# Ledger of designs, part 95: designed miniproteins, single chains, continued (2)

Each design is a single chain, and the fold is of that chain. pLDDT is the mean over its residues in the fold that is shown.

## One batch from the design tools (miniprotein)

Design m7294
Fold by ESMFold2-Fast:
Structure m7294 (fold): chain A 80 residues (1-80)
Amino acid sequence: SAKREILYAIMSEFNRDVADIIRRWRRGEITPDQARAEMAALRARVVRRARELVSESDADTLASAIDSTIAVIERRMEEE
């Protein structure tokens, strides 16, 4: 469905951009606090776009999935 394709495209973009943030952090190019700030900004940007393209309920579900992904990344950052 068109909705499923839109959600996959948004999540793929988020995954690509978050991978770039993690790579820059792992290379010492940004601090952990800067990486967290960039992930928060990325989340806000992606969720804003989703709200323009899908229902509020679907955008909230996507935001929850993104928040879970960021939480896993932040936990791994604390372990390193």
Scores: mean pLDDT 87

Design m7295
Fold by ESMFold2-Fast:
Structure m7295 (fold): chain A 100 residues (1-100)
Amino acid sequence: IKEELLKLVRPNKEAMELLKTVGVTKEVLTVAQLMNYVKLYLESLAVNTDDVVVERDPENLKYTYTIKNPKLIKILGTEKLDASDLEEMIKAISKFAEEV
C-alpha cells in the first residue's frame, strides 16, 4: 500500500514544485513536521481556493478531502481521500521528499 502510494507520487515536475511550495527542502523536516505542513497547506487551499473541498462522508462519518488541483492529484495519486488515507499519503509524501 505505502509503496504503491510512493509509485503514484514519484517525481514529476509538478510534484517537486508543490513540495517546494509547502516548504519541503533537502535539509529535511521530520515526518511530523511535514505532516503538519501538508495538512495546513491542504486546509489553506480548502479555505482560500476551490482546489480542495472538505466534506463529511455520510457512509462512514469520516471527513473526505476532494482534490480539484491537478498538481495535488499527481502528488496524492487520487482525487479523494479520507482522514486515514490523508495520514498514509502524508507519510508517502514524506518519504518522497527524502529523495529530493
Scores: mean pLDDT 53

Design m7296
Fold by ESMFold2-Fast:
Structure m7296 (fold): chain A 70 residues (1-70)
Amino acid sequence: AAELQAQLEQLQGLLDLFKQHEVPIEVLEEFRNRAESLKVKAEAQGDAELVARLNDIIAEVEKLIEERKA
């Protein structure tokens, strides 16, 4: 639980940074894959709150990827 929480906080911080700075799409795609991997681990632990927060992070990065591809 504590380890996944720390990884979630790290991902949130990175997402906030990516919103303020232009980064390559490949960096955003790697970030999305990392968030999805963490979500699988959170689902395995039955942590519904962590899964919900990761879904929000994944949705935000997918939106950023879509906006920057356009």
Scores: mean pLDDT 83

Design m7297
Fold by ESMFold2-Fast:
Structure m7297 (fold): chain A 72 residues (1-72)
Amino acid sequence: GKTVKVTLTGSGGGSRATAGALARGAEEEGAKAEVQVSPDGSTAVVTITGASEKLAEAARRAAEAMAKEPPG
C-alpha cells in the first residue's frame, strides 16, 4: 500500500464532502484515513496510509478537481 496526502481547497463545504468520500473508500480497502478540516470548511487535508493505486489516483484526481473551483 502507498501513503497519499492530498490538500483539498474550495469553498462551500465541497472539501469536507470530498474528504469524507476518500476516507470511506480507504476504510473499505482496509487502509487508514485521517481527515483534518479547517473551521470554515475551506480546506481539508486527507492522509491515507496503505492505499491501493486506484485509491491514490482517485485522491489525486479529487484534489485536481477541487483546485479548479474559485473561492466563493
Scores: mean pLDDT 75

Design m7298
Fold by ESMFold2-Fast:
Structure m7298 (fold): chain A 72 residues (1-72)
Amino acid sequence: DMEEARRQLDEEAERLGLKFPEEYSYEARAIGVLLMRAGMSVEEVQKILEELNGDVEKLLELLREIQRKRLE
């Protein structure tokens, strides 16, 4: 269920210390949490989210770059 997935994502983000404006898309929030799981700090993820203003395409590009580096 998409509603349940969003709830679980928001709960995990809160536990990690990530803050999202209400207007952020589910996708932007999900990528923020995935960046944390990829090893970025809360401060780094929060800064990137603010600089990119929740831009899903740019966030996805960054996530892919980090994941690619982890496969080295």
Scores: mean pLDDT 75

Design m7299
Fold by ESMFold2-Fast:
Structure m7299 (fold): chain A 83 residues (1-83)
Amino acid sequence: SRDEEDLRLIKELIESLRTTDDVAEMIGRVLRIQGLILDGISRSVLEQALALVQQYLTDPSLSPDQKATLRQIQKLLEQELAK
């Protein structure tokens, strides 16, 4: 389904934020996630993506830039879910 494809893609983008330390690449990933949200991903996909971001934010091995970027994604997902 479209939801399964959207969920797979957003999970891949979120996972990639854990493995990069390049700020420009992090910005690019955030913009891609924002684009998916604007394209109208379902509430179920938003909720699952938010749960994943919250789980990753508990990881003490993340860099400060990775944590800041994931918190930015968390806020974007929370804002969309509040609609």
Scores: mean pLDDT 84

Design m7300
Fold by ESMFold2-Fast:
Structure m7300 (fold): chain A 116 residues (1-116)
Amino acid sequence: KIEKLRALLKLIEEHARRLEEAIENRAPPEEILALAEEAVADLRAYFESIRDELTDEEAAELEAGLASLERAVAHFRALIDAGASEEELRLAASGIVEALRAIADTVRRILARLEA
């Protein structure tokens, strides 16, 4: 369980890093969206693979974080489709990174309790 949660944390941190780099380098919105959708898919697949090892409370906390991430990505996609301004797209992309960081914080809290 601990090793699998550490692997999840590393996966989240790597996706957040790639998104932050793309945003800082002013990558096209479609590229940022593709990276964000990849992060959602990878994290969902990993979460389902470890679900049976989680308590109901831990699973609910991680599910809430993933749902927030999915909403942030859907919002970003909708802004691209609407032809939103560069500023609106940048803020929405930042929101995706914040959602990833929030999931990472949740994983760190779970790990801290298990290591105590």
Scores: mean pLDDT 88

Design m7301
Fold by ESMFold2-Fast:
Parts: structure tokens; C-alpha cells; sequence
Structure m7301 (fold): chain A 80 residues (1-80)
């Protein structure tokens, strides 16, 4: 699910909307990880979220969107 939101963020011409979409993707990922009871599934969701954010950062041409994606990656890595 978050991959579609991140793809929309990267494709969006409005940086404010794009940053909001990145924040929504982060919030969804954090909620799913925190509400998962299985430690192995938590790790899988976390690894998938980090991968999706890194892929979006590589594809982003906006410095503001890239900075928000990089901040999200750092916050996700702290959940390890």
C-alpha cells in the first residue's frame, strides 16, 4: 500500500502535497509495525517500508520531498 502513496508523492508537482503524502506513508508504516504482534513480521514490514522509502528517494527530483523521505528512513531505522 505505501508504495502507491510514495509513487504518488514522487509524481506530484506540488511539493506541499508530496511531503504530506510522504508523511501519510510514514504514519501508515509506523502504525502497521507498532500494531503487529509477531517480531518476525514486524522486521519484515520495517525492512519493506525502508526499501520503499529508499526507492522513492532515488526517484525523487524534489529536494524537499527527498529530505522528508530521508527523515522517514532515519525514523524507521530507529524502530529496529
Amino acid sequence: MIEKILDQAVANEDPDVAVALVRIAYAISKIEIEHTKDPEEQKKLLDEAIKAFRRAAERSTSPEVRAELEAGIKDLEKLK
Scores: mean pLDDT 83

Design m7302
Fold by ESMFold2-Fast:
Structure m7302 (fold): chain A 87 residues (1-87)
Amino acid sequence: MKLSAEQARTSVRGLEDALARLRARAAELDAPPELRQDIESAEVTLARTRELVERDPTSEEAQRELTVAMARLADVQARLDELEAAR
């Protein structure tokens, strides 16, 4: 189902907060350069997603990019979890 405009905006804010926490966690764990680069790539993806949501939050493009941003942040989180567990 498509997100409402309010749900899409709330999702973007949640992802921005999550990204800030992941960036801080990567610094604390001294994450390898490739993981830090993936976090920077996720930030670029999220910035683009935010612009699409601000223009037309219920568009198929905005909804699709939200899904992509969520998946990228989930991947980064899983990799940080694995790095922390390996210590």
Scores: mean pLDDT 83

Design m7303
Fold by ESMFold2-Fast:
Structure m7303 (fold): chain A 87 residues (1-87)
Amino acid sequence: STQTVRDAVDAARRGDLDRARQLAQSVVDSTPSQPSSRSVQISIEINRAIRNGDVDRALDIIEQGIRDGIDPTTMASSIIGVVDTME
């Protein structure tokens, strides 16, 4: 779960978009989402970075969210959004 999300971030940073999507999708499919006001706020910040074309910032926000204990499914969904922008 959390390790799989970290592996997905690492794959995205390497430009291995297929692997990043596969890992992130596996978390979304297997782990229940636990949305909170904090997770919604972080998702908005990630989506803003994506819209600005700042992939590095989006991935940095995701890594910080993982460290801060945001649920793995929300972080994995955000990685899919980043990968979709890079494809």
Scores: mean pLDDT 82

Design m7304
Fold by ESMFold2-Fast:
Structure m7304 (fold): chain A 95 residues (1-95)
Amino acid sequence: MLSPSERRELGLQLRLLDSMMEELKTDEEIREELDRYSGLTVLGLTAAALLRTGDLERAQEVLNLRKNLVENNESPSPELLEEVKRLLIEALRRL
């Protein structure tokens, strides 16, 4: 179960996702915007997008990855970032 703090954070990610969807119309624009964010923020946005598309299992996997990185005071690898950016763009195409 998500803590009140984790639920608030997810709410902020959902709001940011909604703003991005209203303003950004191409995969290129989305990728440029994502390059401005931290890797942890990108993981949060990917989880939010997966929740929006009803992919609850993958959303939980991404949230668990983000939680593990935060708890270990680690940043996502460039390889992981590319994978989650790909998942985010795919999820946004379904919305």
Scores: mean pLDDT 77

Design m7305
Fold by ESMFold2-Fast:
Structure m7305 (fold): chain A 71 residues (1-71)
Amino acid sequence: MKTLFGGERSEDRDRIEAQLVALGAGAADGIVDEAARKAILAFQAANGLPVDGVLDGETALALLNEYRKNN
């Protein structure tokens, strides 16, 4: 299974996960299921990112920026 961000910085991964939960992903335990994928797709569309549902570096950075903006 693929990791969300790569696991290098646990705090950044936790922030990305919290932002996904806030977008409706459903669980904060690192589950990347259909709900999380839908949240990622909606976030990508709203932010002008490629709408592929993949949590890549660009999407992860955008999620981190949104988290930092709100927290």
Scores: mean pLDDT 63

Design m7306
Fold by ESMFold2-Fast:
Structure m7306 (fold): chain A 80 residues (1-80)
Amino acid sequence: SEVEKEKEKRINELKKEMTDLEAQSDALRAQIKQVEADYKAGKISKEEYLKKRNELIFEEAQVTLEYIHKLMEIKGIEKE
C-alpha cells in the first residue's frame, strides 16, 4: 500500500540520518582522543585541554540526543 511505502521511505531516510550521526560521533570521539594525546604530550595546557574536551563532549551529547530522537521516531513508525 501507499501508506506502507511512505513508512518504509521515512524509516530509510531516518536510518541514513542516523548513519551520518554515527559518523559524526566517531569523528568527535577521535577528536577527544587527539586532545587527550596533545595534553599528554605537553602540546596544550590543562586549561585548554579541559575547555576543548568539554566542548567536544557537549557536541557528542547533542549528536547522541539527535540519534535517540530518530530511533524513537523509527520505533513509533514500526508500531503503526
Scores: mean pLDDT 89

Design m7307
Fold by ESMFold2-Fast:
Structure m7307 (fold): chain A 84 residues (1-84)
Amino acid sequence: TDEALEAAEKKIREGIKNGNLAQGVIEAQKEAAKILRKKYEEEGIEKSDAEIMREAATIVMEALMRLQGVPDDVIQRWRDLLLG
């Protein structure tokens, strides 16, 4: 999911640069969801739309936390609590 995280961060940075963070977040979630769908389809793993969207939202939150300088270990603990 590093690809999805990097794509989300890029879209958020573009939104910040353009003065529209909300649009950047929306585009980040769409791109993360697209990458996750392709990955799971290629791996033969069945995921519902709701599961994909939850993971995409988590990735967007991780990207926002990284951009704010939150340490990777803190982000990983937060992720583990939300996703099991």
Scores: mean pLDDT 81

Design m7308
Fold by ESMFold2-Fast:
Structure m7308 (fold): chain A 78 residues (1-78)
Amino acid sequence: SSSQQQHRQLGDQHLQLGNQALLQGDNETAAEHYEKASDHYKKAGDDALSYAYYGVSYLLRGDEEKAAEYFAKSSQAA
């Protein structure tokens, strides 16, 4: 659907912004963008990609346990 396609595009945009923030060493801004990318990927129907970037977001915020949990969910949804 056009709604899923729009969410895919918004997810990709936030992914690029997160990558830029990460390259600048801004882990908080990167985590926020990866979380927003994850929300959009989920709405686009891409559970594997959504869980992967939730995992990255938690890892950047220092929550290694939640990051591992989401990476496991991503692997299982792929």
Scores: mean pLDDT 89

Design m7309
Fold by ESMFold2-Fast:
Structure m7309 (fold): chain A 65 residues (1-65)
Amino acid sequence: MEETNIANKVMKAAIENGVSSSQALRVGLKLMEVPAEEQTPETIKKILLDNGVSEEQAEKVVENL
């Protein structure tokens, strides 16, 4: 119903946790390449870390999902 896709939620949470808007957009685009069933907290965290988000920031983002 409400269009809260995971990529959008992750981008918003990342920005809230100090990730730049361009970095958050890059993470969101990477998540759109991943099938919905594979958009697990582990996969999301890996993409965040791969795009320069700190481990602590990535954990906070995942906690908000």
Scores: mean pLDDT 76

Design m7310
Fold by ESMFold2-Fast:
Structure m7310 (fold): chain A 85 residues (1-85)
Amino acid sequence: MNETLKKLAELALSGDRDAFLAFVVGVAQRATKGQLSFDEIEAAVEANADALRERLLPVLKAYVEGKITDEEFEAEVLRAVREAL
């Protein structure tokens, strides 16, 4: 498990809306390998903030609890963001 990614996920779970959205944008940008611009990801995440938070909170919790891998976690975040585009 990536310890930095896990700590950021823990902060996103305990943080406010802006902290959560910033974390999701960062994970999605990394997972797209540069195929989507930061601006496109940020705009989609902001426009769909409540739906993404509802969908991804249980995923972040599962990741922090060690129930899913780094790869599975990044894939789920990317899937949610792509569906929001």
Scores: mean pLDDT 77

Design m7311
Fold by ESMFold2-Fast:
Structure m7311 (fold): chain A 101 residues (1-101)
Amino acid sequence: VLDKARKRAQALFDQLKKQYPQFKDVIDTIRKIVEKGLEKMAKAKSDEEIDQIYFNTVLQIQIEVNQAIDESKSQADKDAYVGIEQRVIAELNQIRLLFLS
């Protein structure tokens, strides 16, 4: 399961970095947060632990994106970060379902 989850996450982050090369540093930071979350989910012993790890990972992503939005000088950049956040959280939710199956 972990290998499938990592491949899905890697494919998404490679796409995001190609689409938004100007946001590479923020995207790489979010990638590291997701990778740590996936490692923790793989070691979890219950569905409740998987959900807790998922929600903590989402919270960390939201903190990083909100900081990037606050530091952004254009509405276009703020909108792009919101889009990145939504795509990452949606994919992470699908990955969470792989660990629950």
Scores: mean pLDDT 86

Design m7312
Fold by ESMFold2-Fast:
Structure m7312 (fold): chain A 90 residues (1-90)
Amino acid sequence: SMEELREKAEEAYEKGLEAWRAKDYVAAAKHFLEAANLYYELKEYEKAGEAAMYALQALRLSGDKALAEEFVKRAPEIYKEAFRKVLEEL
């Protein structure tokens, strides 16, 4: 349901913030990308963009090139170029 999808998006976003505070940038990036994908599916584009921005920053801080390659594949089309730019910088 849309309600379950929203709850999952909010949970992913909260887990991203918790990982970010713990400086676990790999976990933060993964949780924020999940939140971005879920908010995008919900058509909550402002929240999706915010989550994608946090995922991009966490990915940069992680330095994990393999994770960046995965994110280019998994991100919504509109955000793929931003993740590709991070990949090029790693």
Scores: mean pLDDT 89

Design m7313
Fold by ESMFold2-Fast:
Parts: C-alpha cells; structure tokens; sequence
Structure m7313 (fold): chain A 74 residues (1-74)
C-alpha cells in the first residue's frame, strides 16, 4: 500500500529531524523487512537506502532518501 509506505517514510523523516535516530532505524528496518516479505523490490530498495544512510550516521542523506522515496510513491 503506497499510502502506508508514504506515512512510514514521513514518520521516519520526522523521527530523524527530531533526533530520534534509534526510532528511525527500527522503523526503516521493520518497513524494509515487510517490503521484502511482500516481494516489493522497489519499496524495499527505498527503505534500504534510508537505513544505509541512518547506519552511516548521515542524517541529511537519510532525510533526502526518505523525501525521494515519498516523491516516487506519490
């Protein structure tokens, strides 16, 4: 569901902006697993990019990846 994935990405972006990086990592990892289990490769790649940026400590890259994913899903 694109609307659900957009809401998850918006929540991840907000968590990063508010400094709740651990919450953002958990949400991105959970969403990635759900997308993989659904066979949705494109959505899984979007959440993987967000998770990779968060794991690297790059908050700006994580926000940008989430924004790009939201735009693609709209």
Amino acid sequence: DKERDISLLENIKKAVEEGHVDVAILAAATSLTAARNAGDKETAEMFQKVLDALSAGDREAAIKAAEEAIEKLR
Scores: mean pLDDT 85

Design m7314
Fold by ESMFold2-Fast:
Structure m7314 (fold): chain A 86 residues (1-86)
Amino acid sequence: SAGEKALKKIEDALEIAKKAGDKETAKILERTLELVRFNISLGQYRGAATAAEIGAVEVRRVSKDKEVAEEIVRLLREAADLLREA
């Protein structure tokens, strides 16, 4: 499903943050993953997409490595696009 594909992209983003040792970005992504799962459980796919987009803004704000941040943001935006089409 679109929701499952979106969650996988956020999980991939979290793995990137963990491998980079960026604990602050990882915490934001864990929170984003929880919010996206919660909104999907309510059938609120637009709300889930908004949660992923907010996560992307927060990652850009806190991440110290811009190249790592842009890869994570790309995955979160792809997740948001999948959720909007659900």
Scores: mean pLDDT 90

Design m7315
Fold by ESMFold2-Fast:
Structure m7315 (fold): chain A 89 residues (1-89)
Amino acid sequence: MLSEEQQQKTLEVSRKYLEELKKELEEIKEAAKKEEDPEKKKQLEEEAKALEEAIERLERALEEKDALGAAVAVVAAAVSLSIAKRVLK
């Protein structure tokens, strides 16, 4: 189990990262709209949806002060963001 100090720090870091994730999501959605390759467009749209779902889970975990839930949501968001950024290369 995470210590109380580690739980509190995880929630604080996750709150700051949430705002950055929302900005990254908008950038991926814009990239998907401009993408001319149908396969890349589909992948970007799928990853944008996964990132949006991860953001919703993170917001819920933060409201409930669930540090483990927040950490899991952050990891899920980071994975989706990484895949989307690779598709954009």
Scores: mean pLDDT 82

Design m7316
Fold by ESMFold2-Fast:
Structure m7316 (fold): chain A 75 residues (1-75)
Amino acid sequence: DLQEALEIAEELGADQRIIDLLKARQEGDWEKVKKLVEQLTGTEVDEEEAKKLTDSIAKQIKLAHRQREERRRRE
């Protein structure tokens, strides 16, 4: 799931900070994940909160990609 979201984010030219966040999450570098989440949100987060945020971002990327592809097919 994270790998798929990362590949989609790279293909769509998403913000480099989001790409870096997904890579750190996939690598299990939780200190880097927390630091990147703090940089993006301005809020210090726990590991569990960082996990929920990164999972949410991955789901949003996948959903946005599906909606874009569906619209393209229906035109």
Scores: mean pLDDT 77

Design m7317
Fold by ESMFold2-Fast:
Structure m7317 (fold): chain A 61 residues (1-61)
Amino acid sequence: MTPLEKFLVAVGEAYAAHKDDPEAFLEKAREIADKYGVPEEERERILKVLETHLADKAAAA
């Protein structure tokens, strides 16, 4: 399994644990990215997509 695949699985688990706390989820996602050695450019792109998705959900509430 690639570092990216490990990161995505772990991020999915963190998202399930922190559904009602987007800030805690994003903080955990950054920690997971560092732990699995995801390349900086790829990490930032994925985290930005997650931030945008969470912001859209918050705006809809």
Scores: mean pLDDT 74

Design m7318
Fold by ESMFold2-Fast:
Structure m7318 (fold): chain A 74 residues (1-74)
Amino acid sequence: MSLTEEELKEWQEKRRELATLTIAMYEEAKKLGLDIGPVGERAYELAKKLANPTPEEVEKARKKAEELIEEYLK
């Protein structure tokens, strides 16, 4: 078989984390008045459908997104 149970779980967790971060980054960018364009909008919609994150996961990702956007604006 191509993946162990542990490898599959780690891969799914990383994918979920990335999708949740995408949601948080879009929301923070929109809050700051930044236009992320049609590719970013499509990524945001797909991330919402795939991740379905908990409020706690969104809050953690939001803090990380704030840091990334602040660095971008420097």
Scores: mean pLDDT 71

Design m7319
Fold by ESMFold2-Fast:
Structure m7319 (fold): chain A 69 residues (1-69)
Amino acid sequence: SAAAKEAEARKIAEEAERKATLAVIQEDYDTAIEVLEEAKKKLEELGAPELAERLERGIRSVRQLKEQA
């Protein structure tokens, strides 16, 4: 169902954001970017473009933090 796919997409996004946040706290920016990029690809495959764009903004933020480190 559409609701089940939406719930799965949201779970993927939230799990990736949580893992990326933990990696950023450890200053492991490359792992944070990788986790977000993998999840973004899965969200695009699920047809969740809004959540994929949210993760893309997260990737840009992490890349900016890495440049300032």
Scores: mean pLDDT 87

Design m7320
Fold by ESMFold2-Fast:
Structure m7320 (fold): chain A 61 residues (1-61)
Amino acid sequence: ATKLEVIEMEAEDPEKAARELAEKLGARSVRLEVDEEKGQTSALLVTDGALVALTVKQIKP
């Protein structure tokens, strides 16, 4: 069965960080939702062994 993994992280550029994490995890499919009012990006990543629910919150440099 496919596992669901939940990852929360912080980054100066949440969208870029989410895309970079997808590349590192070897994600086959990426769905991004950018929420500028909350200062966060949410993503669903599809990998060979898991679905990854990602939330990246914006921090200032």
Scores: mean pLDDT 78

Design m7321
Fold by ESMFold2-Fast:
Structure m7321 (fold): chain A 62 residues (1-62)
Amino acid sequence: MFSEEQLEDIGVLAAIREGGEIGERAGRLLLALGPASAEQVLEALVEAGVSRETAEAIIAEF
C-alpha cells in the first residue's frame, strides 16, 4: 500500500513524464485516494491519461 508521501512523489513523476496537464489530473486523482494499493494507483494514473506502460514503470520505482 502506498503512503500519501509516496503518492505525492508518484504525481510528480507523472508530471515529469507526461507534462503538466496530465500531471495535474494525476495529482488530483491520487490525492483523492489517500493511502492506496498499487492497483488503485495504476487505475488513477491511466484515468489521468498516463499510458499503462509508463504508469507501471513509475509504480515499479517504489
Scores: mean pLDDT 83

Design m7322
Fold by ESMFold2-Fast:
Structure m7322 (fold): chain A 76 residues (1-76)
Amino acid sequence: SAGDEGVASLRKSLAELRKLLEEDPSPEVLEQIARGLDVGEQALAAAREAGLLSDAQYDELTAQLAALRKEVEALK
């Protein structure tokens, strides 16, 4: 379904951002990851408003986004 595809796509994007952080935590890469997280948060909010996400999926993805953002902020 579109919702399942959206969740899979967002999970893949989060994994790519985490890999980018692990491979090169330069200031430029940290800014790139922060922008990616902003896009991910907007996509998650839009999917939630469209009714495409379960409560469990929304809570899990929100926690993953928050955890990665905290890691990025700690490296600044």
Scores: mean pLDDT 82

Design m7323
Fold by ESMFold2-Fast:
Structure m7323 (fold): chain A 102 residues (1-102)
Amino acid sequence: SSLEKTLRKLIALYQEIRATLPADSPAAKLLDEIIADYQALIENKASASEVKKALDEHSVRLTELLKAHADDKEVRRLLIEAEAAETLARMHFYLLEREEKS
């Protein structure tokens, strides 16, 4: 499904960011949690509404990671890319919800 494809793409992006971080950093731990959350959404066949709420929450958390890593240009770049990808995915799920209603 389109939902699964979008979530798998986000997982891949987060795994790339995770690879640039120290294993025990707070940022790495949060990215691991977000990856696990996306995987759970796929496995539990979450609704478009539930996925949108999760993306919204991840967007907030990602913004805080950007602030925490402002001095690391590579981490900041990848976190910005992940935030952009989540924003686009959230817009896509708004459209899916509209189609499900009519």
Scores: mean pLDDT 74

Design m7324
Fold by ESMFold2-Fast:
Structure m7324 (fold): chain A 105 residues (1-105)
Amino acid sequence: MEKTVTVNAGEEVSLRVGPGEKAHVTATGDNAFVSVIAEGPGAEAKVEITGSNATALVIVRRGGKGHVTITGGDNAHARLIAEDGGEVKVEVKGASNATVEVRRY
């Protein structure tokens, strides 16, 4: 199953992605908050941030995969947590004052 979600200004979205599922989340609005958990083999979460002051929290575990791309806006914050064989990737393109934290357990 593939799920596409757009997060607008001031909105908060929380998603769970299970084995073999895919989600693509785009945070286009200012002050958007995105939380995604991708868990299990073949679980994939892609989060794209284009808005200012947007925050993304991506947790991947048990072979899940997470990819965060920050393509615009100011003061974007991305926190990625990988545990139990989870894989994370982050790309920053054209954002100002972006903060990225990556934790591996």
Scores: mean pLDDT 81

Design m7325
Fold by ESMFold2-Fast:
Structure m7325 (fold): chain A 62 residues (1-62)
Amino acid sequence: SLPSSTKHPSNYTEEEKQALIKSYESDIAEYKELLSSAHFEKEIALKLSIIGDEEDIKFLSA
């Protein structure tokens, strides 16, 4: 997730925002793959990671 205290989305260029969004989308895809084989303890952590990255994408896409 973005370090919200250090860089606001308005401080990013459009290219930087798109690169970050693409990176988060790649991370979400990987987490979803891991989730398909995860035991319950890891499942919660992976779901929270997916939610966090989806929130960061929405924030950057504002």
Scores: mean pLDDT 73

Design m7326
Fold by ESMFold2-Fast:
Structure m7326 (fold): chain A 74 residues (1-74)
Amino acid sequence: GLDSADFQAEVEASLYFMRGSIYKYVAKDHKLADRYYAEAVRILKEAGLLTPEEIERWRREAEKEGMKETVAAL
């Protein structure tokens, strides 16, 4: 369930996702996008907020996009 600590982890991960998206779509820097998405995923995984199904979905999308750092974080 979500408590204050889980909420804090989700907010922190969301900030990394937003920065990753800015690098991907605005700056067109896929390497920096990969690094920021990897940190977001790592935060969620360490907090226990990712189900096995979500880990598999993230891995498939990261592999499809060539996001090697994000794949390594899962």
Scores: mean pLDDT 81

Design m7327
Fold by ESMFold2-Fast:
Order: structure tokens, then sequence, then C-alpha cells
Structure m7327 (fold): chain A 91 residues (1-91)
């Protein structure tokens, strides 16, 4: 699917950055940029799913809506980690 392909490309870019860059701040900025680009390329249905999960995290942790962008990034990170685990298990 287009979604799985987008996730795979994002994982590959994150792995490249981690291998080639030694500056932690630079790694974090490049990762944040990749997550933002990934989110914008996802379908509206998937964006709504991520936003719903992010809002659930905020409710569980009793955090204000200003933390929504951070919660969305956490949800995306979890989805990417799930893909990596699934692909390693099939190898």
Amino acid sequence: SKEKELFRKTVEELERIAKEETDEEKILKEAEKLFEELYEKLSKEKQEEIEKKAKEILKELNLPEEYLPLAKQAVLSGLLAQLVIEEEQKK
C-alpha cells in the first residue's frame, strides 16, 4: 500500500541520518522534518486516525492541547517501530 511504502521510506531515511550524522541536535531536527513530511503525505483517513490516538494520549496523561504536535509525533514513531519489528520478524 502507499501508506506502507511511505512508512518504509521514512524508516530508511531515519536509518541513513542515524548512520551518517553524529550531531544529536541535527539528527533530531532532520527526524522532526521527516515526521512532518510523512504526516502531510498520508491520507486524510490516516491523519484522522493519528490525531485521534494523539488526543487519547493527551487525555490519559492529562496534558493540554498544546502538546498535540508532540503526541502526534509519538503515534507516528510507534507506527514506524511496528513496521520495523514486523519486517525484521519476516526476515
Scores: mean pLDDT 78

Design m7328
Fold by ESMFold2-Fast:
Structure m7328 (fold): chain A 81 residues (1-81)
Amino acid sequence: MIFDSEEFISDVNEALARMASTVSGLPEDARDFAVERARKAKTPEELAAVVEASRLYPQLKDTLSFEEIYEMALKKVKEKK
């Protein structure tokens, strides 16, 4: 069951993903992926992984897709806690 604030939380998560994507210079496809993952984030770790993947993208874009970078970031965040 959804709460009255669920839509607001999704909007906040989207805004954070869009800001991180803009700062990191993500192309539209990677930005859209980041936004979708942020909207679906049910834990702080999932949202942190989206932000971390956006930050790492400029360094890893030549070897990994944004989706692969996100999965790597998510594993690191979950394994540490």
Scores: mean pLDDT 74

